# Designed miniproteins, single chains, continued (2): the designs that were tried, part 13

Each design is a single chain, and the fold is of that chain. pLDDT is the mean over its residues in the fold that is shown.

## One batch from the design tools (miniprotein)

Design m4446
Fold by ESMFold2-Fast:
Structure m4446 (fold): chain A 115 residues (1-115)
Amino acid sequence: SMEEQVQLLKEALYYLRLAGQALLAGDLASAREYLAKARELLSQLPSDDPLRQELLDQVRVLEMALDALENNPSPDQLAAINELVRGLILGNQIDIELLEQGILTTRERQEALQK
């Protein structure tokens, strides 16, 4: 149902936020577990859901950040990764709030039209 899909999206966003927070804290093991949970939840959404694809792309970006952090990044690389992760956490917090207000689908349509 639509209600069940919204709940799956909220839970996926929650685990993506936890993964980002774990990455910022240097807890790479927890980050890996949270990313796996987010991917599992997103896989239960219909394949034609545009938010499913967007959030799976976010999972991939965070998985790449995790791999970079495991390879002793330079200070500049670490700063860039931290900035990317902070931006993603902020975006996910906004998406959760929009889902709770029942307006995420309206936002998604507006973003698709405006780019």
Scores: mean pLDDT 77

Design m4447
Fold by ESMFold2-Fast:
Parts: sequence; C-alpha cells; structure tokens
Structure m4447 (fold): chain A 86 residues (1-86)
Amino acid sequence: AVAAAQAELERIIADGAERLMAAEAGTPSELQSLEEAKTLARAIADGVDPGLARPLSPEGKAVAAEIRARGAAARAAIAAARAALA
C-alpha cells in the first residue's frame, strides 16, 4: 500500500536524522536540533547532494550516502505501490 511505503520513507528519514546528529556531534557541522537533522535527512533521501546542504565529516558523509540509497529504494517502492493502484 502507498501509505505503508510512505511510512517506511518517514522512518528512513527519522533514523537518518538521528544518525547524522550522532556522526556530526562535536564537529563544526554539528546539527543543533532534531528538526534541522530531519530537514537535512529528507533532502538527502530526496536525492540532494549532501555536500550542497552543508559540509559533513567523513562519518557524516557515509551516513548521508546510506540515507540517499535507502531513500531512493523507498521512493521506488512508493512509485511501484502507486502504479499497482492504477
């Protein structure tokens, strides 16, 4: 169902936000709030280059790459679920 696929995308964004906060803790790119982290994670999941959003540590770049890959898979699942309803 589209709703289930959308819920999975939101979980990926929430998980990604927490991991980005942990990876950037104590760095110059430290995220100030969970809301800021979720905004960045959503942009990365949507396919935005993380380097355009802000400079990230090597650990943060690895987390961002995983969010991008998981986000792409989730968006493909949403598209497939929508196609199945047509």
Scores: mean pLDDT 77

Design m4448
Fold by ESMFold2-Fast:
Structure m4448 (fold): chain A 68 residues (1-68)
Amino acid sequence: GAATKLKALKAQLEKDPNITATLEGDTTLIVTTSMGPEKLIGLTLQVLGDYPDLTVSLSGDTLTVSAK
């Protein structure tokens, strides 16, 4: 289910050394970047495009990706 998609997304994002993605249980992925908030906005749009079935929330320096 959703846990498989979040694990795949984590592996995809962590190919960029400036991105850190951490799984919180089976339903939530916490994404941060050392490149600042504009890069994080770009990542938010990328996730929405690649994984339209996942929900995203951007707050400050953190992108939260959750299973529905």
Scores: mean pLDDT 79

Design m4449
Fold by ESMFold2-Fast:
Structure m4449 (fold): chain A 88 residues (1-88)
Amino acid sequence: MEEELKSAKEVAEEKGLSPIIKEAYLLILKAAHYLQQGKIEEAKEYLEKAKKLLEEALKSPDEKDQEAAEIGLAIVEQLEEFIEEKEK
């Protein structure tokens, strides 16, 4: 989790990535912040928004955006699994 969030910050600050990728990673960071506060409902909302943007970025002809989107989707999946385990 800490490693993934550090990577998300680096991607959000990286020069040359599309605005959609940067926005998606900022939403991932917001979701993680809400999870740390126990605000599961808000975290889910931000993860859904991030996932939608990342899925759009996967359709990009830019290989760099596609790679960043794949990594972002993996982070979203890990956070969604963490939420699911907490709710069970």
Scores: mean pLDDT 77

Design m4450
Fold by ESMFold2-Fast:
Structure m4450 (fold): chain A 68 residues (1-68)
Amino acid sequence: MEVPKGKVSVEEALILGLIAKGKSQREIGEELGLSQAAVSRRIKRIMERLGLKNREELVEFAKKHGLT
């Protein structure tokens, strides 16, 4: 689990911001022109890359880094 945190991409930042606003995966897909499945996969990859355990930690990360 020793990975550099780095900065998220623009697309990842948008997804994190929408999650922090309480949007569902379907709603995020509609906003970004992605399927719900694509949004789900991107969220899982973001969590794995950043070492986040759950949705609450995703929201906290987004707010902490000004992604909302």
Scores: mean pLDDT 75

Design m4451
Fold by ESMFold2-Fast:
Structure m4451 (fold): chain A 93 residues (1-93)
Amino acid sequence: ATPEDEEKMKALVEELYTGKFNPVITEEEREKAKKVVEELAKELNIPVEEMKKLIKKRYEALLELAENNSEEKTEEIAKELEKEIEELKKKAE
């Protein structure tokens, strides 16, 4: 991948995680990211809206972690995400 492709991918991942519109991302790239989220939601058997919430929550937690540089918070965030995914899977049976 070219450096430009890596930068675009990073911006796309950030938009996908935050839900914030990024004007440097093309409509095609946005649609591709949307499909990935839909496929992940289907694989985990959870609603797309819940998958979007998990992605956003994870990104917000990672941003807070970057500011506070705390290993303990990283473990807490990872455990909370695993718990939420397991609870959603149990509801789906």
Scores: mean pLDDT 64

Design m4452
Fold by ESMFold2-Fast:
Order: C-alpha cells, then sequence, then structure tokens
Structure m4452 (fold): chain A 64 residues (1-64)
C-alpha cells in the first residue's frame, strides 16, 4: 500500500468510527487496519501537511 493509499484508509476508518459514535483513537484505527499506532500517526501528519483543510472539514462534518 502506498503512503497516499494508507493515509486515505486511515482517514476513512477514522470517519467510519466517528460516524458509528465510537472514539476514532489512533490505537483503534491501527487495530482495524492491522498497522502500528506510529503508522497511523504518520498518516495523519501526511494528511495535515498535504490536505489540512480537507482533513479538518471531513472530521468536523462527521460530528453533524
Amino acid sequence: MSREELAERVLEEALRLAAAGERASYRKIADRLGVSVGTVRRAFRYLKRTRPRELLARMAAVGR
């Protein structure tokens, strides 16, 4: 899986958990995707650098 694909999968899983009313913690996302917590953290840092506004907008939208 490429860095971009991993970042998208991490974001999708976080949004899925939030939509289900669950905490979108790094550990829960890591467990769901079968990756380390460090990998999830790196994916979010990548998203914040490349698409910060999109990340914030999508995360905010799930709560409403």
Scores: mean pLDDT 74

Design m4453
Fold by ESMFold2-Fast:
Structure m4453 (fold): chain A 73 residues (1-73)
Amino acid sequence: DLAQQVADEVGISQETAQKIIDALNGRYADSEITHKDVAKKVGVKVKTVQKVVAYLKNQGYVKETESGTFIQI
């Protein structure tokens, strides 16, 4: 369960992790605008979203494209 792994690694609830994962899927990993948008939508700090992005990148849930690196789960 990816949401549980993210929750355990980042120190958030599994429900919050799932919401962040759903909101990040198909978005650019290194976009500050995306990090702020997801943080507002889910009701977490930008730093929390950035920790989730770092974990997803480390686990290989990203695709490199000509337009940049985006999250694909």
Scores: mean pLDDT 86

Design m4454
Fold by ESMFold2-Fast:
Structure m4454 (fold): chain A 74 residues (1-74)
Amino acid sequence: SSTERLKETLEEVRRMIENNAPVSDVMAKLAEMLATLELTPEQRKTLLKIAQAISEGKREEAIKLLEELIKKLS
């Protein structure tokens, strides 16, 4: 389902951040998600907050936001 795809992709982004992937790669993945996935306004807002946290080097805050969004999808 679209919800399962969103959850799997969020878990991929979390692992990218944990594995210290380049900021450009994480940002590209988030941009792809925003362009291609069916998202609620709340989900879109949270992804934009994650993108901002990543761009500012706030890795722990980005991971926390990702985990909160993943939990909402369960």
Scores: mean pLDDT 86

Design m4455
Fold by ESMFold2-Fast:
Structure m4455 (fold): chain A 64 residues (1-64)
Amino acid sequence: MHRLSLEEILEKIVKQLRHWREKEGYSDEEVKELAERQVRQIGRRYGLSPEEVEKLLEELLKKI
């Protein structure tokens, strides 16, 4: 897929972060850092406001 919806991208990130935590042995701190980096990257790509980026990060971290 060349373009994904924001929801589909978030779902892929959640899946990847869970994989890193469960199978790769990443710490909670490392997973949080990776989540923050990915959400900022998406925010820049999709032109999200800082408030939207913050809410996106909160939702992502709740699913991990």
Scores: mean pLDDT 76

Design m4456
Fold by ESMFold2-Fast:
Structure m4456 (fold): chain A 72 residues (1-72)
Amino acid sequence: AEEEIKKAEEAEKEGKLKEAAYHYIKAAVLYKQEGNLEKAIEALRKAKELLEKLKLPGVESVEEAIKKVEKE
């Protein structure tokens, strides 16, 4: 999970925002599997922020994922 956050941050520094969003989503899945729901939600919010900045589809799917994690 932490490794995916580092990859996301590195991709952001390189301007690869779509790749960064993907790594944040992957980190969220891994944090959820670890039972770290707080960090999973934070990672999903970061992915949403990047997708919104790029005006890419997927924001609604990320919002849905956040709601599902919050209900756990």
Scores: mean pLDDT 75

Design m4457
Fold by ESMFold2-Fast:
Structure m4457 (fold): chain A 98 residues (1-98)
Amino acid sequence: DEEEALRRKLEELRAEREELVAAPLPELLERLREAVARAVEAGLLTPEEAAALERILADPTATLTVDGEEGRIEPAEVRRALALAIGTLEARLYLHEL
């Protein structure tokens, strides 16, 4: 049953995202780099999305504009954002294979 297989895969991806949120930053960056490379190869990223992710990979603590004001992203927020990006890309890759 394809629905059962999809449900099981989504459950695995959800558990994996919870694990990623607790992972060290270097591990998250490496996993995001792998997911981005695979997504680019599969044609799942727009040029804009790819450029944005490459900026994050180059400097995950870079100064960002928030509500029109420049600010630094706290390390915990960076980790959370990376885990979400990884989960989203891996989910897109899985769905593309269906």
Scores: mean pLDDT 66

Design m4458
Fold by ESMFold2-Fast:
Structure m4458 (fold): chain A 54 residues (1-54)
Amino acid sequence: SPVDRLAEALVKAGMPEEEARRIAERAIAGDPDGLDDILPVVVRTVRERLAKEA
């Protein structure tokens, strides 16, 4: 479930669903304690990357 929630946040930030799920799985495996803490950071990072590629 935490993976699904993080993936949804990444999709809302403009990431494709497939990539969002992969990144969410990786992030949760690396920091299982901090879903609430990592969510804003990951969303910000994704948005910054998308802005650079635009």
Scores: mean pLDDT 68

Design m4459
Fold by ESMFold2-Fast:
Structure m4459 (fold): chain A 58 residues (1-58)
Amino acid sequence: MELAVAVMPVPKLNEDELALREGDVVEILEEVDETHVLARNLVTGEEGLVPKSALRLI
């Protein structure tokens, strides 16, 4: 299980995106492209696309 923490708040701009608060811990499910991962928020259980630049690996 690969975990990351959000280093900044991430708004949900599109329906396939995941909104994050700074400090939210996510599980990285899949690397989608060079800039985005598919992740699950471990607090809310919601899944969606997250920019890699907003995440720090734990």
Scores: mean pLDDT 83

Design m4460
Fold by ESMFold2-Fast:
Structure m4460 (fold): chain A 63 residues (1-63)
Amino acid sequence: MTDEEIRELARELAERFGVDPEEVYQLIKELKAQGKTDLEIALELRARFGLDPKEVLELLKKY
């Protein structure tokens, strides 16, 4: 996943769930840098922002 793909994902999640795209972008970028799996990223986004992990996983599979 490229930096641009992470920004696009963060923007789509922000539009869908009404959260800050920059905060979502920074978290995904940090978790990807740590080698976290898509499932671990989805669960962290749920814990931090209340995002549905199923919808996050479906979006992550597109990138």
Scores: mean pLDDT 83

Design m4461
Fold by ESMFold2-Fast:
Structure m4461 (fold): chain A 78 residues (1-78)
Amino acid sequence: SMEDERYVEEARKALEELREVLAESRKTGDVELAERAYEVFLGNAEKLLSSPELSEEAKEEIRRLMEEAEELYAAYLA
């Protein structure tokens, strides 16, 4: 559906923004920037998942993107 496409695309864009912020944080050493960006991503993804218009397939994709974000942040902290 159009809602599925929009919400999944929104989550994908947020993940790409997180990747960029984590890369910047590695360069500057601004760990608080990285932590805040990750928390904002998770909060936004959780709000998307609470939307009753989303199919289970779209929710699974958003959860997969959340797992990818967790892996990115864990790699940043390593």
Scores: mean pLDDT 87

Design m4462
Fold by ESMFold2-Fast:
Structure m4462 (fold): chain A 73 residues (1-73)
Amino acid sequence: SKEEIEKKIKEVEKRIEELQKKSDELAAKLKEALANKAPKEEIREILFEESETTLEIMGLYVEKQVLKKELEK
């Protein structure tokens, strides 16, 4: 039903918001690590987690777009 699709969109939007907050925290952590000349392994771990978070956000935006198109039909 359209109501179930609308509910899924809201759940996706909430998850995007949570991941955006995580992305902001990781960006701040990376900036601090670079300023403090942290070990390369620590920097790599932050960058890996940032890349995973970015990919998950991108996937959720694609899912949201698909769900919105289903609502318009």
Scores: mean pLDDT 88

Design m4463
Fold by ESMFold2-Fast:
Structure m4463 (fold): chain A 62 residues (1-62)
Amino acid sequence: KAEEYLKKGKEYFEKKEYEKALEYYSKALSIDPNNKEAIKLAAEAEKKLGNEEGAERLEKYL
């Protein structure tokens, strides 16, 4: 479920496991693509991983 994936993503983000956080945020967005919080957090995780282009693509939807 989208909310459960978002919760898992936040858990990994707080642990600074940004790649796993991004995996769960991506799953949340596949179910709820309008979730601006998930988009924002996914973009931040991309930046933490050094993927500025990926973050920019996501931030265009904010």
Scores: mean pLDDT 81

Design m4464
Fold by ESMFold2-Fast:
Structure m4464 (fold): chain A 60 residues (1-60)
Amino acid sequence: SALSEQARRSLEQAEKALAAGEPAAALTGAHEAYVLARQSGDEELAKRAREVMEEARRRA
């Protein structure tokens, strides 16, 4: 679905932000990906987004 594709894009941006040392940006992007993944029923993307959110919080 379009929501699932948008969630994947948001997650990709969040992962790039983590790699760049920008945990605040990563947290924002991962949270957006999580909400979109939940709305689209993409449980795997939701789990990945939650993992990125946890890592971003640890590195903030």
Scores: mean pLDDT 86

Design m4465
Fold by ESMFold2-Fast:
Structure m4465 (fold): chain A 69 residues (1-69)
Amino acid sequence: SPMDQQRQLMQSSLDRIQRMVQRIQQGQMTPRQRRGVQIQAGDVARIARQIGDDDSYQRAQTIRDQIRR
């Protein structure tokens, strides 16, 4: 279904964002790049909430908290 496809794309986006978070934690990203990752994680959280995917929403929020620190 279209919703299942959206969930799959969301998981792919979260996996990519998680790799970017590792690069932030290693000091390999500029403040501008870090802000870009934060925006991407926020977009995923918004979409997850719209489709009722609580697991993806929680994962995106955890990522946002990790970037903030």
Scores: mean pLDDT 82

Design m4466
Fold by ESMFold2-Fast:
Structure m4466 (fold): chain A 95 residues (1-95)
Amino acid sequence: TELAEEAERKAKEAEEAAKEGKAEEAARLAAEAGGLAAEAADRGGDAELAEEAGERAARAGTKAAKLAEGKTAALAAGAAIAGIGAAVQARLARE
């Protein structure tokens, strides 16, 4: 499905935003990527792509959390947790 591809695209955008120091944008994109990766993993589509997207979202969320403060840091931390969960779920679903 398109969900895994969308998740990977947003995860890459989140990583780029984090590298540029755009904490709020990175946190938002990482949260979106993590959510899409979790949905892709749950639907049992492309498990490998969902795992990659989840891992990228987790890394972007972690980087954004280190750059941000307050509610933006909380959003970024939540994105990292969601990304980790999605990656684990997708990995366990691999045959």
Scores: mean pLDDT 78

Design m4467
Fold by ESMFold2-Fast:
Structure m4467 (fold): chain A 79 residues (1-79)
Amino acid sequence: KKELEELLKLAEEAKRKAEEGDVEGAKKLVKEVARKLKKLGWYPQAKILEQAAESGDLEEIKLVSETLKRVLKKELEKE
């Protein structure tokens, strides 16, 4: 539960940095999220985020961050 809340916060920050045009800040946050996802066993999701960070494409970073936020919100709502 606490890990999912932290991931949601980091994904929101990554999207915000990408929206601000902060490429290095967005990449750093996305890599941090990917690292935490690996600890939770979410390896496919972590790999997608790592690829987005390596691309440096702010639109890709925004997209993967928003997608992850939606997944995390649904998991937090799950009974």
Scores: mean pLDDT 81

Design m4468
Fold by ESMFold2-Fast:
Structure m4468 (fold): chain A 85 residues (1-85)
Amino acid sequence: MGLEEIDKPISPETRARLEKIVEELAKVDPEGAKVLQSGIDTGSVVATELAAAVELTVARNDPKASPEAIKLLQEALDIASAEAE
């Protein structure tokens, strides 16, 4: 098997969970929410995982980042990574 092994389409259940996180994230980190939503909009688990991981890394290295934003980005990454595995 090719791309289906490394880049799965987002399941409707996972998409619903991620979209709820985007709604909460938009309240504390609207730019992070926008990046995460762009990943979800591709329909790709790998693109969504990458978007969450990049934004989480940026937030963790920014002393001004909201702790709630870091929590929400970590939750989004955990959800996307679980779907990818």
Scores: mean pLDDT 78

Design m4469
Fold by ESMFold2-Fast:
Structure m4469 (fold): chain A 55 residues (1-55)
Amino acid sequence: SAGAEAIRAAWERGGAATLAAIRAVGDRDQSVAALVAMGLSEEQAEAAVDAAAGL
């Protein structure tokens, strides 16, 4: 999906870019799935998405 590709592209630019991409996607399940596919645990992926949402 376009959202997963945006998160992957942002990952190599660093944490701030990754969080901005997660916010732009606006879909928790899609963002978690993309991060897990990149090698994060489900717990790490959920924490990153929550951080992007200001939780």
Scores: mean pLDDT 81

Design m4470
Fold by ESMFold2-Fast:
Structure m4470 (fold): chain A 76 residues (1-76)
Amino acid sequence: MEEKLEKAIEAAKAGDVREALLYVQDAITELLKKGITEESQKVLEYLLRAIEALKAGDIEEAIEYLEKALELLKEM
């Protein structure tokens, strides 16, 4: 899961919005398969906000949300 978020951040920084969206969607799917805890729900919220920012063209905001999700995931 961490690897997918790292690749999503790299894609977003490169301007590959479509690739970034695919990696974020894959990360959400993996979270849902493992079951939702209080901690994973917060990660999910950041990933959903990153998708909204990517769709709006707010790349810097999307990267911030992805980095926050990755930081929480590393603390789990």
Scores: mean pLDDT 83

Design m4471
Fold by ESMFold2-Fast:
Structure m4471 (fold): chain A 62 residues (1-62)
Amino acid sequence: MGEQAIKEAEEAKKYAIDSGDPEVQKLAAEIIEKEAQRRKELGDEETAKKLLEIAKELRKEA
């Protein structure tokens, strides 16, 4: 399962929020959304769903 991808996304989220920069937060969310799409294409729908929720939280902060 994509535990490593989820962990990396959570770290990226923390870094982006700590930066206080809406552009960094938006970029991090876009990168996470692209990884979610890749995971979905590979059939890892659970990881994709988790990644999309992380990206959604980032966009809410921006």
Scores: mean pLDDT 81

Design m4472
Fold by ESMFold2-Fast:
Structure m4472 (fold): chain A 85 residues (1-85)
Amino acid sequence: MKSQEELNFEESITSMLKRMGLDVERLLPPLLELHKKLKVDIPVIVTALARAHRNSKTVEQILENLEGEIKEAVDENAQLKALLG
């Protein structure tokens, strides 16, 4: 059984991948794994995915760049939180 949070994440990411014209079947499983592993919010993953897509020609290149882009987006978000208290 999937949790409501996991279902909501899957639906949000699937919608975004379709909007970007990306391969849902290839990209959704590794994005779900990264979400579980890194425990990052949907907006952070969306930002990282958009950056990886801009800098990549293939699905394989997107996957290689994705973890790095997520880490950068997390660091940026942490800096903003530090500025706000």
Scores: mean pLDDT 73

Design m4473
Fold by ESMFold2-Fast:
Structure m4473 (fold): chain A 70 residues (1-70)
Amino acid sequence: SMEEEKEEIKRKAERIIETAKKYLTGELRDQVIELAEKAIELAEKGELEEARKLLNEASDTGVRGVIENL
């Protein structure tokens, strides 16, 4: 259901925020957190497809930041 998908997106976004706070620093950390928070906002508005896109972007941005420092 839409309600179950909304809660799933919110849980995933919260995990991304927690992970970013533990493992990322500076502007990259802030950017990943901002993307995840926007995903929560979109999910609250029922814009689930857009919310999922922002979650994927937040995850990709975090992974890219780690790779760039290898």
Scores: mean pLDDT 82

Design m4474
Fold by ESMFold2-Fast:
Structure m4474 (fold): chain A 98 residues (1-98)
Amino acid sequence: MEEKVEELIKKAEEYVKKAEEYIKKAEEAVEKGDIKKAREYLKKASEYIAEANYYIGELLRLGEENPEVREKAEKAVKEILEKLKEIQKRGDEAVEKI
């Protein structure tokens, strides 16, 4: 069960990292005035955010079904959600500039 929690955390963090990479690319495209490229990167970031949220949902379900891993799953979810909140804020700010 702990191994499964760690695998789900790793997947969620992988998609958070990909979302952050594409938000950064979108921000750089906005600064260069490349609105088409900015929109493409924002779309990819949105897709990676959706994937991260899927794995967050799986982590929460696993924690609910198995009390022994609940604390670990909830802690990981809180940390991942905080990162996603900052990434989404940056994405929203980029959208406002295009």
Scores: mean pLDDT 88

Design m4475
Fold by ESMFold2-Fast:
Structure m4475 (fold): chain A 69 residues (1-69)
Amino acid sequence: SNAEELARKYAEEAIELTGDPYLAGQAESAVLLKLGDKSAELTPEARIQAENALKELEKVLKEKRDSLA
């Protein structure tokens, strides 16, 4: 599915840039919560939390990309 594909892509990027499997797991979970088939079942609070987690992850990945670390 599209959400699973995006989750895998972010997890792979996180491992490539950071080498951290915990960050990869966080990326997968955040994408599936935001874009997965059950995203419509989230409370508004849970949805905001997932959005904030994705934004923070994108910030971390961007900083790592920019530093090549």
Scores: mean pLDDT 68

Design m4477
Fold by ESMFold2-Fast:
Structure m4477 (fold): chain A 60 residues (1-60)
Amino acid sequence: LSPEEQVAGAVALGDMAAASGDYARAAELYRHASEIAREAGDFETAERLEAKAREAEALA
């Protein structure tokens, strides 16, 4: 999978976890997606996903 596809997949799983109330899992998935984006040089997407992870963690 391309980095973009990996990020999209991890975000989709994170969104599903958040929708089911599993905010701890959502935070892990958003952080994972953020790391992939950062490694790919997409720092704006990485920063946004890290913020989503922190928001999910606050709800856990």
Scores: mean pLDDT 87

Design m4478
Fold by ESMFold2-Fast:
Structure m4478 (fold): chain A 65 residues (1-65)
Amino acid sequence: SVAAETAARILLVATAVETGKAEVRMEGDTMVITLRNATPEDIALVEEAKKIAEELGVKVEIRIE
């Protein structure tokens, strides 16, 4: 549902912002998260949020710099 997708996007943005190392952008229907100087813990946290968001119908791409 639109409400579930919106909640998933909000959660994913909040999770990304919490790392302090993430930039979030929309590319079409895909939510792109770019992590710079990320630790393995930062990557794991964002990947967990990605999995939840994808189960709720949101397309997510993670980019590591």
Scores: mean pLDDT 78

Design m4479
Fold by ESMFold2-Fast:
Structure m4479 (fold): chain A 72 residues (1-72)
Amino acid sequence: SMETEKQAALSQELAKVLKGEISPEEAAERLKKEYGLDITPQQVSEQVKKVQASAEAGREASRELARQRELE
């Protein structure tokens, strides 16, 4: 469905922003022009933060342990 396609496009654009390939402003503009998705750069930025937090959830413990070992 169109909704599923828009959601997939949103995920792809969020991934590009996370990688630093494009800005939240460019992502919002592309989503509006290509998929008709009415989203603001601020909303893109907030969703990127949520995706980043989720991606970090599996690795934050490992990184914290590594830092603790360096302190000792």
Scores: mean pLDDT 73

Design m4480
Fold by ESMFold2-Fast:
Structure m4480 (fold): chain A 88 residues (1-88)
Amino acid sequence: MLESVNAKFDEIRAGASPEQQKKIDEMREKFVKIATNPNLTPEELDALMEEIAELALEVRKGLSPEQQALLDQILTIGLLVATAIKSA
């Protein structure tokens, strides 16, 4: 899972501006935190997902249609992971 997500982040990072790359890196860090922190409260998880969504909206504006599709896949994976954590 994390390997597949990292590959998608690397793809959208390629060809992005330095400013967009910084936002992509921040988004990846938040995603890793969701995937690796077993002590996240539902409130913390929701806050991290909201932050990712806001960063994704800004990043999306500078991406090609193909890169936007990869970003949408990352967001879908994030939602599935968040749902699994809440259902545990």
Scores: mean pLDDT 79

Design m4481
Fold by ESMFold2-Fast:
Structure m4481 (fold): chain A 68 residues (1-68)
Amino acid sequence: SPDDELIKETKAILEEFKEGKISYEEAREKIYKKIEELESIKKPSKETEKEVSKILAQMAAAAEEKKK
């Protein structure tokens, strides 16, 4: 489903960021673009919104750790 694809893509972007392949800003932009693409087709499920929010929080925490 489009919701499952968004979660999968968001997890892949988090992994690329953790591996140092992309910056935090690039990862964040990619995730928001994917959210916009899904929203143009349908409203994301609440479960999808929660999962994506958790991944964004993990990404923000990882970015903060890298500043130390």
Scores: mean pLDDT 80

Design m4482
Fold by ESMFold2-Fast:
Structure m4482 (fold): chain A 84 residues (1-84)
Amino acid sequence: MEASERVRELVREAMEYTKEALEALIEGDLEKAEEKAKKAQELFDEALELVRRHPEAAPAFMEALEEMRPKLEPLVEKANAKLE
């Protein structure tokens, strides 16, 4: 239970930083986008390492990703439009 709860927290925090990175990219703040993306990557790496050590936490990782996915999809589309 503890590993699953920690994985959910890490993934949710990583997804929030991913959202902030995409928003910064859309605004043209490349430095802020890079800083937020780096924080997201560090949190995802920590969550994946916990899943590797505690395979029972994998459903928590996937659940947190699916919860945040609808919030990120529109931002990814806007960021891609800005890069074109």
Scores: mean pLDDT 80

